# Designed miniproteins, single chains, continued (3): the designs that were tried, part 76

Each design is a single chain, and the fold is of that chain. pLDDT is the mean over its residues in the fold that is shown.

## One batch from the design tools (miniprotein)

Design m10631
Fold by ESMFold2-Fast:
Structure m10631 (fold): chain A 103 residues (1-103)
Amino acid sequence: SEEEKREQSVKIVEELKEEALRLMDEFNMSEEDKELVEKVFDEVIEAIRNGEKSIDENLLISFYSVGAVVTAAYGVAPGVERPSDEELRALLQQTVDNIKSLS
């Protein structure tokens, strides 16, 4: 059902939020940057729960950009090299800086 699909989507986004904030903690990123990322995920969760037919483009770009870095850090695929912690930290910082430019 549509309700079950929404609940499943919310759980996936909440899990991704926890992984993103954990990665930011591992890299000693600022509380301001963590709050910005937390807000992005919370706004996506709210949009899903409210059944919004269109989500803000900048919000989606921000969300997918953070998700891509988290997937690179914690995702395991055969034959894919995990980027170094230095590369992941740089990508995450660039992603946060891009989110700031969209806000």
Scores: mean pLDDT 83

Design m10632
Fold by ESMFold2-Fast:
Structure m10632 (fold): chain A 86 residues (1-86)
Amino acid sequence: SRQEALEKLRSILERLKALLAQAKSLPDSPERQELIALLEQYIADLEHLIELVEKGELSDEEIKQAVATAEGALKQAEARLQALKK
């Protein structure tokens, strides 16, 4: 449902913001700077996407694709952050 998709997207947004805070706490490096820029872009894109879903401007198929894309972005960001911690 649209409500379930919104809850999932909002959860992903909170997790991306937590990853951004963690990345900012790490020692400065080119890889950290790239990850911060990537996370800031993902957060901005997801905030805009959530607004479109709330306004009913997306089809069910577009919402499904958007959730899948957001989940993929989160997994990629988590993997990059873990690599920086090692």
Scores: mean pLDDT 88

Design m10633
Fold by ESMFold2-Fast:
Structure m10633 (fold): chain A 98 residues (1-98)
Amino acid sequence: SMMKQRQYEELRERAREIAEEANRVIREAEELYRELGPKLKKLIFDAMSYAGTAMVSAGVAVTLLKMGAPVSDVQQMVDIGEEQLRKARELVEKAKEL
């Protein structure tokens, strides 16, 4: 239906935004890793792990869209990605304050 196509387009855009932001978080974490001492490595590695998980969730969402999966299944993956990305960003900001 036209409504399902519109929902698919909105979810695809959100998945793209998750992937782009996850890439930015990973890049910032790499820069912090080069500048900060050993005690902050765990925070940086955890941030990279959350960002990586967000990127995987976004990729799964795109795959589900290609398979014509229910909107609810795609939405679940996008929501997981956004939550993981939020955690990754919080850890990067925490590392910057140290």
Scores: mean pLDDT 88

Design m10634
Fold by ESMFold2-Fast:
Structure m10634 (fold): chain A 79 residues (1-79)
Amino acid sequence: SLDQQAYDYISQSIQSLRNKDYQSGATYASQGIQLAQQSNSPLLPTGLRLLSHSLDQLGQTDLSQRLRQQSDDLTRQGD
């Protein structure tokens, strides 16, 4: 299912970040985000935070801040 695939990519992103592989972390988070959007998955905010963190570590600070804001906005809408 798309939800299972999104979960698998998010898990791979987390593992990449634990290994300080920020390029792979960003790639897996991006794939997870795409699938989470297609399935309306509650994993979407988590994927956006993982991508934000990866991009911040890669020096893409402006894009990182925008993605973090998007994740925070989605989390507040869930409250």
Scores: mean pLDDT 87

Design m10635
Fold by ESMFold2-Fast:
Structure m10635 (fold): chain A 64 residues (1-64)
Amino acid sequence: HMEELKSRIEKLQAQIDALQALLDRLNAEHETTTDPKRKAILNEAIAEVQTALDQLQAELERLG
């Protein structure tokens, strides 16, 4: 049981790290972007990534 739980926690942490890196890149692009159409696309992408992060972080919290 413990080995399987540890493996799942490690996978969730890796996914969270990857999405956090993506969120950081999207936020950086949003800060430098002056095109309103691109800004709107970035806002949608940021919201989706943030939602996914919140869900994965909640899952990790439930496992620990």
Scores: mean pLDDT 84

Design m10636
Fold by ESMFold2-Fast:
Structure m10636 (fold): chain A 64 residues (1-64)
Amino acid sequence: SSDLQSQLDLLISAVRTLGKRGFPSAGIRAAADQQLHLLRTEHGVPQEELDQTRERINEIIEES
């Protein structure tokens, strides 16, 4: 699917994969923030959905 929800789900999956592979949390956050910025500025994802996704990403990183 090429919808925005699929892109958010893919980002979450990527974060989980990077965490499982032992990538530094700061690096994962930086990459995720860049992708969230892109989704907001170029794809028009609502701020509420971006904020919820950022919270979920932070939870995953903290639990990794």
Scores: mean pLDDT 80

Design m10637
Fold by ESMFold2-Fast:
Structure m10637 (fold): chain A 78 residues (1-78)
Amino acid sequence: SSSLKQQLDKLAEQYRQLSEEYLKQAKEQAQKVLDEAEKKGDLAAGKAQAQRILVLGEASSGVYLIGSSVSELSRKKL
């Protein structure tokens, strides 16, 4: 039905927005970690932590993008 298609379209968009927001937050957190590490003189540990935050952020973003794609495919079958 049209209402089910509208709900799936909204769900796909919601997952896409969550993906983008998660990645943005990960980048901001990584930068904050680098800035603090520079002030403390512990750049090696700070860089390692920032890289971990970015990798986890990209992985989480990817899961939300898969959710968006599944919602779109489900919509096409209606």
Scores: mean pLDDT 78

Design m10638
Fold by ESMFold2-Fast:
Parts: sequence; structure tokens; C-alpha cells
Structure m10638 (fold): chain A 69 residues (1-69)
Amino acid sequence: MIEELGEGLVALAKALGVSPEELHRQLLEGDESTLNSAAFFYEMATGRKVPEAVLEEVRADPERIPLRP
């Protein structure tokens, strides 16, 4: 589910001192490094890996990531 990446983006944004909306905008612009960082931060926060199927869904349509905590 894409909610895991949304949580990762919110957590990453707080760690970096930027808005979650700014990171989401970078994903919409095709910034793969932001996607990788969000997935990595989700792994650090939860101890679980984001499923590859979820990463493929987001690569196809980054707008689907919810920015809900």
C-alpha cells in the first residue's frame, strides 16, 4: 500500500526540516532520489522494507502517495 511511502515522506520531511509537500513535489518532478530516501527513512523508522510492488506503483504515478501522517 502507498501509505507506507506517505508516512516515510512525512518523517523524512520532519528530519530534514522541510515540508512534506515540498518532497512530494520533487517526486512529481521525477526525482528518484527522493523516492529512495523516503523508502529508506520508512525502513529506518519502522524496521520494515517498503514492498517493491508499492515502489513500482509510485514510479508509475507519484500523485498516489498520501501525505497523511
Scores: mean pLDDT 69

Design m10639
Fold by ESMFold2-Fast:
Order: C-alpha cells, then structure tokens, then sequence
Structure m10639 (fold): chain A 99 residues (1-99)
C-alpha cells in the first residue's frame, strides 16, 4: 500500500469512528430528552445500542493498529482515540446505572 493510500485508509477509519460516536451521542441525547416518556427498560436499550456503536468503533480502530507499516504518530493517534471512546463507554454505563 502506498503512503497516500495508507493515510486515506486511516482517515476513513477515523471518520467512521467519528460517525459512530456522533450517532451514539444522538441516541444518548434522545434517551435523556425523552426519559419522562420512555420506560426505564427503553432508556437502557437505547444506551446499550449507543455503547455497542462505540465498541464497534473501538474494534475498527484496533484493527487499524495491527498494520505494521503505521507511523509512530498514527499509532499514538489511534491509541488516544480508542482511550477516548473507552472513557465515553464508561460515562454511558454510569448513566445506565442512574436509571
């Protein structure tokens, strides 16, 4: 794979993760907004779907980390992004315990 193709693939992986995070945040926002109209089980199901999207994003980024041709900087960016998504999952789990 050329250096240009590697950068494009990495950028596409980051964009996919950002889209999944965005959808997860929208789901959590909707659960919070409609919590008085939704059952506790419905809220938990929405939060579980949000967590699943973040877990899928983490898995996708972890697959990119397996590329032996990645620069040190790219590996550090991937690791940082994975840790940010893991922290967001813990925040969503904490919210589930509050319902």
Amino acid sequence: MSEEEQKKKLNEAFLEAEIKEGVALILVGLAELFKDKLSKEEVKEILEKAIKLLEEAIKDLQEELKDPNLSKEAKEQLKKRIEELKRLIEEFRKKMEEF
Scores: mean pLDDT 84

Design m10640
Fold by ESMFold2-Fast:
Structure m10640 (fold): chain A 59 residues (1-59)
Amino acid sequence: GAAAERTARAEGERAAARATGEDAKLAQHYGDLAASYAGQGNAEKASEYGRLAAEAAGV
């Protein structure tokens, strides 16, 4: 839903802000995927990709 999509997008943005170069691109990519899945109602995949975005940012 919309709330989950916003949360996933915000996490991706924060992850990208914490990283630079290739890690920033990877964090943004996973964040975008998490937002897309959250928008589709796939909470499981949204959480998975959100976690990958955070890991790419080194958190």
Scores: mean pLDDT 75

Design m10641
Fold by ESMFold2-Fast:
Structure m10641 (fold): chain A 80 residues (1-80)
Amino acid sequence: KKKIEEVREIFKKGLKSLMELGKELGLSAGEVAAIKGILEAFPDKIPSKEEIIEFVMKELNFLKELAEEIAEKFVENIEE
């Protein structure tokens, strides 16, 4: 919960700051772009893994297996 708000504040500073955070977390540029999209789609709540999977597949046109991996990484690195 605390971690998602921290990431949202970093995103408000711009994509460059989010990309630097992504490097520290070992994320690819595509995964950072997906996280940016998730933060834009869910500004007022912490999305569930299912909500992240649906969003990444529907809006970002990723395959289900990759969407599931992104959702898992998001929850692990954001929720702690």
Scores: mean pLDDT 66

Design m10642
Fold by ESMFold2-Fast:
Structure m10642 (fold): chain A 89 residues (1-89)
Amino acid sequence: MEEAERRLLELAEEAERLARESKDPELKETLLGLAEALRAAVEAARAGDVLALVGQTIRVIGLALDAVRLDPSLEPLAERAVEAVTELV
């Protein structure tokens, strides 16, 4: 569990970095939302809140798909985020 949490936080930091480097306002907002959802999933997992964890997992999946739609080069990041968050459920 701690290793999965670390991976999610590392992915959140990567999404935040990509958001800072992005010139597309919609992509920037989507990546910041993805980072927030990843961090919220970690907090839900730590709290043992299964419904919150499921909700944040759905949010991560949706935002990851939106990021790929806006920039297809983000597919590896999106895949890693979905894999990592679904491992917590």
Scores: mean pLDDT 86

Design m10643
Fold by ESMFold2-Fast:
Structure m10643 (fold): chain A 91 residues (1-91)
Amino acid sequence: AKIVLETASEEVTLEPGESYTFEFTAKYTGIIKKLVVEAEFYDENGNLVATQSYEASNIEVKEGDKISFTITNPNKEKVTARVYAAALIEL
């Protein structure tokens, strides 16, 4: 079977306690063998202060299907969140 790599990334600024929903949109109909989403949170000085991660496997998808992952700033200070997603899709 043919396996393809799909990646996505976003950057968002979050106030204390603010949430953001990242959406991974499948480019292909198939089976996601592995999806990894990692969010890195940076303070105003550029220090890494938190990480959040999500992993899923063996998800049947159709082209255009969305998989949502919500991140929340747990810190008392404003952060920049960098979100990265990578999926291996079997066609």
Scores: mean pLDDT 86

Design m10644
Fold by ESMFold2-Fast:
Structure m10644 (fold): chain A 100 residues (1-100)
Amino acid sequence: SELEELRARLEEIRERIEEARRNNDKEAFLESVEEAIRVLEEAARVVDPETAAILRGAIRTLRRLKEEVEAGKGPSLEEKADIVLSILELAIAMLRSLLG
């Protein structure tokens, strides 16, 4: 299903963000966050309106964290990666619940 493909893509992105966090790799982090935003936008188009609203909230937070990394502002890359990982874990769990 489309939702299963999107979930699998989010799991791969989560792993790449974990690796970027370990390596303190700002470029890999930014690329992975951009991909996560694209996957969540696709998921928001195919889920119910309530779930879509939550996913759009996640997208806004990811965009802010990306902008803060690019500007060298806010918490450390490690702390921002932890926030992104928490958001992705929640999104993955939501998509898993919809797959039944």
Scores: mean pLDDT 88

Design m10645
Fold by ESMFold2-Fast:
Structure m10645 (fold): chain A 115 residues (1-115)
Amino acid sequence: SMPVIVVLEELFGLRNTRLLLAAVDVVEGKMSVAEAAKTFGLSPATISRTARKLKELLTPELRELLNDENLPVEKAREVALELGLPEEVVEKMVEAGVPSRYIIWAALFYKAQRE
């Protein structure tokens, strides 16, 4: 939804928000790298590298949580904080009604972007 995208853009920036959404769709098998590159206006190489880093951070437990359609916000908050997403960022996402699964994806993306 538009409100969710706006919150992500404020927290991560416009390009990083597009990259997050593109890489998530590739990791989840919703788009090929080529389709995501065309849809989001990003380099296939950039999407491929980000998707690879996200896949490396995915444990079986995290995959199970991300596939839970009824993932509680409390659990998503806990996991995002453990992944190192700042408390203020997590709070803004929860208050804005960002879907629980995308709170975890944002935390994984944040971790993947750090050296």
Scores: mean pLDDT 87

Design m10646
Fold by ESMFold2-Fast:
Structure m10646 (fold): chain A 100 residues (1-100)
Amino acid sequence: AAAARAAALAQRVEGDIKGGKLRREYNDSAIKATEEALKEGVEKARESFRKIAQDAADKMAKDPLTKEGAEGIRALLEGEGFDVRFDDIMALAKKKIEEE
């Protein structure tokens, strides 16, 4: 179920970027999906969320996660023993923009 939640978030993220949704809604969706993954199977969710977050950063090169949303997700993941840095993900998105 955690992998399904992560996949649903990725699909929503892609839709929000194409639809011009606000970053706040994006961050709320990401936080909620992280909370659901933590309930269902945190170990499997760890790698899935890292990959989804990286894929989302690539697609969000024009509209990255806000600081509040990134910190919220990071705090939840760290509380369960995950080591996911959203500032690193944002740095990857910025680097991609600079390369283009």
Scores: mean pLDDT 52

Design m10647
Fold by ESMFold2-Fast:
Structure m10647 (fold): chain A 107 residues (1-107)
Amino acid sequence: SPLVEEARKLADEFIKLAEELVQAPLSQIREIVDKIFEVLEKLRDVMKKAKTEEEYQELLRIADDVIRKLEELAAQSTDPRKQEVLNAIIDYLRELKKEIEEEFKKK
């Protein structure tokens, strides 16, 4: 599905930005966080366009993969500010996953 392929591409870009955040000096955190939220909005919009059961299942799988990777990055981070940002993003993705599951139940 082109929709699932777009979501995976955005998810990969998002993970790369999260990895960059963990490595970045504190002076660059705001710029990277802004880019992360721009990609998250695009990912949310793509994921909300799902119409088939197969697309919903693949999107939920992508969300789980991203959440797992972010949890690993948060655990590796020694900076409380970076951990706080990563945990906020994880919470956003968990909420997005719930919205996708509820939307699927309505169809």
Scores: mean pLDDT 82

Design m10648
Fold by ESMFold2-Fast:
Structure m10648 (fold): chain A 81 residues (1-81)
Amino acid sequence: AELYIKELEEKGYYDQVAQYYESLGRFYESRGDKENAARYYVKAAEAYLKSGDFDKAIEMANKAKELGYTEEAEKILKEIS
């Protein structure tokens, strides 16, 4: 999984990478695992930012912020603004 995602990033398929991490964030959130959910939402936000999907990047960063990853989320939001 990690090696495949790295290959997608190297090829510039950031939209696919972002969707993968968003799905993992949602999965962990549904299980009550806020820490892993927030980590994957941060990764999704970074990938959406690289793909140029600023609306999705903001959405994912805000989800991570709500789950307690305020510092990491604010860094992403600052790159968009």
Scores: mean pLDDT 82

Design m10649
Fold by ESMFold2-Fast:
Structure m10649 (fold): chain A 66 residues (1-66)
Amino acid sequence: SIADELFRLLASGRVDEARALFEAHFASLSPEEKAKVIAALETARQLTRDPEAAALAEEMIARLRA
């Protein structure tokens, strides 16, 4: 799923690839998919030691909740 793939990319510090994947799918996400993506991003933010990955996850969560 898109949520699982975003989690993997952010957990690996692949910030640019995570951003590109998010932008490609953002407009097409269903409400159910948005909820799953938010949960995955919140988990990634809590577990990551990369401040850039954490900041991107927070940005993405804010955009999904807007």
Scores: mean pLDDT 85

Design m10650
Fold by ESMFold2-Fast:
Structure m10650 (fold): chain A 101 residues (1-101)
Amino acid sequence: MKEKADELIKKGKELLDQGDYEKAYRYFVEAAELYLENGDVEKAIEALSLAIQAAYRSGLLTDEEVEKVQELVLKAREALQNGDYDKAVEYIREALELLKK
């Protein structure tokens, strides 16, 4: 599972460099889901940050939706820095729910 998520991040970054923001976004969201399922909270947050960048460039999400997801990602990072992994996971799950494909 983790190896698949790592591959999706690599391919997503390649797509982002090529300007295929919509596919990059889908790959980053899938990677975030897989990292979360594997308990890799730090990588899930990184994947969500990449998804937000792709979404912003692709126009797949409104500015308001991007802002809400970005707020949840910031809260997840803060919870993780405070050692509150359960809260970080909760915020990541909320962000993923907003990023419905």
Scores: mean pLDDT 83

Design m10651
Fold by ESMFold2-Fast:
Formats: structure tokens, sequence, C-alpha cells
Structure m10651 (fold): chain A 65 residues (1-65)
């Protein structure tokens, strides 16, 4: 399989988000932040934001915690 440059960037951002989420949250905090992140993703997609930018904003959110 050959990933495009865009797909490779999305994959890297996705992995960073998953790793930070897994390291930073216990079970109760994970549930709360998962709901907040889900809402943020919904809002950004409704505004026409691209997946790469959504993942970057999620990463920024996780880094601030």
Amino acid sequence: MVLSEKELRLLKLSKENVELFKKNFDSEEAQKHSEELSQLVQELRAAGVEDEEILEKLLEYLKKL
C-alpha cells in the first residue's frame, strides 16, 4: 500500500492524538474529554475545516491539558 503525503501526515497526527489521550487521562477523565473532543470535531467539520487541521487542533487541545 502507498500512502499519499496527505494521508501520511493525517496518520502521524492521528497517532500523536491517540498516544497523548491514552497517556494523559484516567478512565473518568478520558470519558469527559472524549465527549468534549467529539463536540469540537463536530463543530470543526460543520465549519468545513479539513481533517488535518482538525487533528492539529485536537493535538493543541491535548497539549494544553
Scores: mean pLDDT 68

Design m10652
Fold by ESMFold2-Fast:
Structure m10652 (fold): chain A 85 residues (1-85)
Amino acid sequence: SKKKDLAQDALDMVDEAIEAARRGDTASAVMWARGAATLALQTGTEKGKEAARLAEEAARAAERGDVESALRYLEEAKKLLEDEL
């Protein structure tokens, strides 16, 4: 379904953001997290909306260089997106 396809694509972007953040590549983490937020919001679900909010929080944390907070938000977004599959 379109909803599951969007959730999977958002999840893939969250995984890319997590790997970028772990490498200290905060610029890539921001880019992937914002991409994930856009697709998560397009699912039209409450869990997708919450995952989008968490991915945006992760992007803001990464912009500040707060890798620990970025990773925490990304892991929370990942759990919500996995629940949509």
Scores: mean pLDDT 90

Design m10653
Fold by ESMFold2-Fast:
Parts: C-alpha cells; structure tokens; sequence
Structure m10653 (fold): chain A 74 residues (1-74)
C-alpha cells in the first residue's frame, strides 16, 4: 500500500546515495559493476529486514529513513 511504496522509495534513495558516495570516495577501487551489485544487495537486505520486522521495529526503521531523507535535503 502507500506506506510500503514510500518505504521502498526511501530505501532506493539510500541505496543510490550510498553508491554515489562510494564512487566518489573510491573511484579507482570499485568498478561500476561492483557499485551496482552493492546497491542491489543493500536494497534486498533493507526490504528483507522490513518484511521480517515487528511493528515496533518498522516504526524505528521509518524514523531512520525519514532522518536520512531530511539529511539529504540539507
């Protein structure tokens, strides 16, 4: 539903920003293929964690994702 779509969007934003920062920090160390794979692994792990989380854990995860998105806007 709408909440799940928002969570997926925020997870995608975190994965994308993480990959962008890794590319900037390690331009000659990580290949484009490795960066894509890391992004996909992060997304899969985050979604798996969300699916297995209790209601209390999901609320905590939403807070962490919201804080991350707010930090990106600054």
Amino acid sequence: MEEEEEIKKKIDLMAEEGARREAAEFPDTLTEEQLRENKELFRQQALKQWENASPEEREKMKKVLDEFVEKLKK
Scores: mean pLDDT 76

Design m10654
Fold by ESMFold2-Fast:
Structure m10654 (fold): chain A 113 residues (1-113)
Amino acid sequence: MEELVNEALEHARKAVEATEAKDFEEALEHLEKAAEAVIEALRKTKHPEAEEIIELLRKAIEALRAKDYEAAIEYFEKAKELIEKADLPEYVKQAALGVVQAGIELAKAMLAA
């Protein structure tokens, strides 16, 4: 669990840094790795709301890949609301929110490009 959370946070940070540098291909690659790590962490919680959050994260990444940035933002924002309301372990919650925020910032930057 801790390794997955640390991996997600590190890749989310790298995604934000790449987004700020306008290296959108590198940003998306790091965001995908961050999302994979947080999805596995969410599954390990066995929390009732984890599967809905996982589905929204997957849809957001697919939307980014399809260059549907508005849909990606919508899916990430919906995931954020569920994560904030869910009684998840704090470390998992922080990692999931970090990945969501990195995804929103990347989608907004790509939409503005």
Scores: mean pLDDT 87

Design m10655
Fold by ESMFold2-Fast:
Structure m10655 (fold): chain A 80 residues (1-80)
Amino acid sequence: KVEEFLKELEELLKKSSEEIYKILKEMYNEEYAKEYVEKFKNEMILLANELGNQGASPEEVLEKLRELAEKEIQKLKEEA
């Protein structure tokens, strides 16, 4: 259960980070995109830990993080 959660979390963060990086690199530059992506990943990991501490299931945590990642990507695409 925990191992599957960590794998899905890693995949979510990787795909979301790659998409955000691509958008921001094109809009600004590589350095800004890298810093933004690292901050985004750290915030997502922190939120996952907080939700888990509040008793959220792994499925609920992943669903919430996926929604937030999709919302962030959509926002960046609209700003581009």
Scores: mean pLDDT 82

Design m10656
Fold by ESMFold2-Fast:
Structure m10656 (fold): chain A 65 residues (1-65)
Amino acid sequence: SLEEEQRKKRKELFIKTVKEDAEKYNLSPEDIEELIAEVNRLFDEDKPLSEIYREYLKRIEEKKK
């Protein structure tokens, strides 16, 4: 459906943002893999975007200096 296609595109864009943030904050490959896995998990669990973004920000804050 159109909604499923939109959610899939949003997931792809979010993963792109994670990779850009990882470069910006000089995250380790292990931390990047963990963040991508967590974002994928939250999208697969049909969490709302606001919750995914909140959880992502919490985890990125824990990993950055």
Scores: mean pLDDT 80

Design m10657
Fold by ESMFold2-Fast:
Structure m10657 (fold): chain A 87 residues (1-87)
Amino acid sequence: MLYRPGPLLQKILEESGINKETYTMEEILQGILQYAEDKGLIDTGDRPGVIDLSGTLLGEIFGKDSINTVDLEGIEEALLKHSTPVE
């Protein structure tokens, strides 16, 4: 299934170097993770897998100051809320 990203999600994907009209959920997840890596938001020390969302566009998407990369289900649910299925 293809998704059209909402305005906040589109800005994040554009900053990660991806500019498309529609995306698969897998492509959206890859774009979000690339954005977090490029901005240095992923903790590699004391909190492995935690993404710091404070003051970021990702914070607006998830409505939280941090998320854990092991919570893929929660991440996907938030991304679905900020996108529209095309089919």
Scores: mean pLDDT 75

Design m10658
Fold by ESMFold2-Fast:
Structure m10658 (fold): chain A 74 residues (1-74)
Amino acid sequence: MDAAELFQRKFRELVARGVPREEATAAAFGYVKARLGREVTDAEVQALAEGLGISPETARRALERGAEEARREL
């Protein structure tokens, strides 16, 4: 699957499970990065937090949640 399909599928799944849309967006991004074997940078955490209107701490936790979901599926 391409990265966009992985993102959209995980985002929809998380929202359906009751995750707030902003946190679901960050978590889906973290999931895709982990599935592709890439690390999330501090600059990406800051950009996501600013763009989504959440704290950097909330963004980092959501990104880590997404990465953890990717690890559980492997």
Scores: mean pLDDT 82

Design m10659
Fold by ESMFold2-Fast:
Structure m10659 (fold): chain A 85 residues (1-85)
Amino acid sequence: SAEEEVRRLLAEIKEMIASLPDTPEGKGLRTTANEFIAFAESLLETAKQIKDEAEREGVLRTVARQLERFKENLKKQIEAMKEKE
């Protein structure tokens, strides 16, 4: 389901953040990612209040797509940080 996909992506992003080094760059990226996670979790809770199933699924699919794009961008930034070592 779209809700399960959102939950999976949130868990994956949280795991990526937990593996970041305690560098200024790593801390900055962790802060930005935590802000996006909080926003996405807020949208997930809001979507649960939508009575129309099709409308709820549409919102959740949009959230999942945004999380996937954020995850790919986060991955690239982490790789760029590692290449400097």
Scores: mean pLDDT 84

Design m10660
Fold by ESMFold2-Fast:
Structure m10660 (fold): chain A 63 residues (1-63)
Amino acid sequence: ASAEEILKAAKEEKDEEERRALTALLMRLQGHSLGEIAKALGISRGTVSRYIRRAARKYGVKV
């Protein structure tokens, strides 16, 4: 999926955890580091990594 498709999915997502996972994936595709994403979302870098891997698999994105 493209960054635009992921952004649209994030805007339509009603589940806070899933929306946060999509936002983390979008930020990673935009070139942000795991530390920058963790700071922006207020979560640990480990959680960011897990969120990105889960969302990337769901949307068929290589990161």
Scores: mean pLDDT 78

Design m10661
Fold by ESMFold2-Fast:
Structure m10661 (fold): chain A 67 residues (1-67)
Amino acid sequence: APPSATQVGTAAAIAAFEGLSAEEARRLLRGHGADVSLEQARAMIDAARAGDNAALARAAEEAAKTA
Protein backbone atom coordinates (compact mmCIF):
# COMPACT_ATOMS: atom_id res chain seq x y z
CA ALA A 1 0.00 0.00 0.00
CA PRO A 2 1.27 3.54 -0.66
CA PRO A 3 2.44 5.45 2.46
CA SER A 4 0.11 7.97 4.10
CA ALA A 5 0.95 11.70 4.24
CA THR A 6 1.43 11.26 8.02
CA GLN A 7 4.02 8.48 7.49
CA VAL A 8 5.87 10.59 4.89
CA GLY A 9 5.81 13.70 7.10
CA THR A 10 7.01 11.74 10.14
CA ALA A 11 9.90 10.19 8.18
CA ALA A 12 10.90 13.64 6.85
CA ALA A 13 10.78 15.12 10.38
CA ILE A 14 13.03 12.28 11.64
CA ALA A 15 15.46 12.95 8.76
CA ALA A 16 15.53 16.66 9.65
CA PHE A 17 16.06 15.88 13.36
CA GLU A 18 18.94 13.50 12.49
CA GLY A 19 20.56 16.22 10.32
CA LEU A 20 20.32 14.20 7.12
CA SER A 21 20.99 15.76 3.71
CA ALA A 22 18.22 15.97 1.10
CA GLU A 23 19.75 12.95 -0.68
CA GLU A 24 19.82 10.92 2.56
CA ALA A 25 16.26 11.99 3.41
CA ARG A 26 15.13 10.90 -0.08
CA ARG A 27 16.67 7.44 0.49
CA LEU A 28 14.95 7.18 3.90
CA LEU A 29 11.58 8.17 2.38
CA ARG A 30 11.99 5.65 -0.46
CA GLY A 31 12.70 3.00 2.20
CA HIS A 32 9.22 3.79 3.54
CA GLY A 33 7.71 3.39 0.05
CA ALA A 34 7.57 7.10 -0.87
CA ASP A 35 9.21 7.58 -4.29
CA VAL A 36 9.96 11.29 -3.84
CA SER A 37 12.10 13.68 -5.85
CA LEU A 38 15.19 15.32 -4.36
CA GLU A 39 13.29 18.65 -4.46
CA GLN A 40 10.37 17.17 -2.47
CA ALA A 41 12.73 15.66 0.13
CA ARG A 42 14.55 19.00 0.51
CA ALA A 43 11.28 20.95 0.86
CA MET A 44 10.05 18.60 3.62
CA ILE A 45 13.25 18.63 5.70
CA ASP A 46 13.57 22.42 5.29
CA ALA A 47 9.97 22.87 6.49
CA ALA A 48 10.59 20.49 9.43
CA ARG A 49 13.78 22.34 10.44
CA ALA A 50 11.95 25.70 10.21
CA GLY A 51 9.12 24.35 12.40
CA ASP A 52 6.63 25.13 9.61
CA ASN A 53 4.15 22.33 10.28
CA ALA A 54 1.72 23.60 7.60
CA ALA A 55 4.41 23.55 4.87
CA LEU A 56 5.58 20.11 6.03
CA ALA A 57 2.00 18.76 5.92
CA ARG A 58 1.45 20.16 2.39
CA ALA A 59 4.74 18.73 1.10
CA ALA A 60 4.01 15.33 2.72
CA GLU A 61 0.52 15.23 1.13
CA GLU A 62 2.03 16.03 -2.29
CA ALA A 63 4.74 13.37 -1.86
CA ALA A 64 2.19 10.74 -0.73
CA LYS A 65 0.14 11.39 -3.91
CA THR A 66 3.20 10.60 -6.07
CA ALA A 67 4.07 7.42 -4.12
Scores: mean pLDDT 78

Design m10662
Fold by ESMFold2-Fast:
Structure m10662 (fold): chain A 57 residues (1-57)
Amino acid sequence: NALDVLKEAAARAGASPEEIAKATTFDEAQKLLMRVVNKLDEAARDELALWLEQRIA
């Protein structure tokens, strides 16, 4: 489920459990992921991208 994958990605990127619980729609989960990803350095983004690639592929 795309929503669950986005919520897991946001959690890995450092989103709080409260923010993840509030993201009940695909749009909200996507906005949360974009917000937390913007705070990551390049190495953390690469790790997240690799995890997401393995999860989706």
Scores: mean pLDDT 78

Design m10663
Fold by ESMFold2-Fast:
Structure m10663 (fold): chain A 80 residues (1-80)
Amino acid sequence: AVALLEEAIKKFKEEKDLLEAARLFFEAVDQLEAAGLTDVAAQVESLYVEALKAYLEKKDYEEAVRLLQEALELAAQAEA
């Protein structure tokens, strides 16, 4: 899941490709759920939704990136 989240954040930051970032993020969530990390998967999904709201509704790019990085850190800790 970590590699998918890293690629998703890269697509968001470098390309502003929200559709590809979303696809990779939800693929990572599916992998976390398949691994039995259901609580972590739910929190990663929630952080992604909050990041989209920050970016699209509040125009807060810095908060959106922070939330996406928090999701990556949670997945990395859970897979360690």
Scores: mean pLDDT 80

Design m10664
Fold by ESMFold2-Fast:
Structure m10664 (fold): chain A 62 residues (1-62)
Amino acid sequence: DSLLRRLGDLLRTSSLTPEDKQLVAQSLARNDGDLDKAIEEVKKKLSGKAREEAVKLLRSLQ
């Protein structure tokens, strides 16, 4: 919950699309807050600048 809240705050100011923001949040929630697993899922589902931004946000929570 606290980790998802922190991610939500970071996503609010990010340049990601609403769809990509939801994907990142769902990836963390689906993996029970396991950031490494969420990062791996995001790397498989996103590409280009969206992937780089999403991975950077998740890594900032480590």
Scores: mean pLDDT 83

Design m10665
Fold by ESMFold2-Fast:
Structure m10665 (fold): chain A 60 residues (1-60)
Amino acid sequence: TSAAESAERAAARGDAEGAGAAGVIAGHQNKNYDLAQKAAEAARRGDAEAAARYAVEASK
């Protein structure tokens, strides 16, 4: 399962919480803890697009 794809789909439906959760998973799997934290903070602010962007970056 691609965390980046999951985050992009969540953002497309306006689901900031889903996009943030995918970013946290991707960041922890790749030990990109800074990106995991940024994804969670973006989700907390309701910024689904930013949360998905951080999730995609954490998945690289």
Scores: mean pLDDT 81

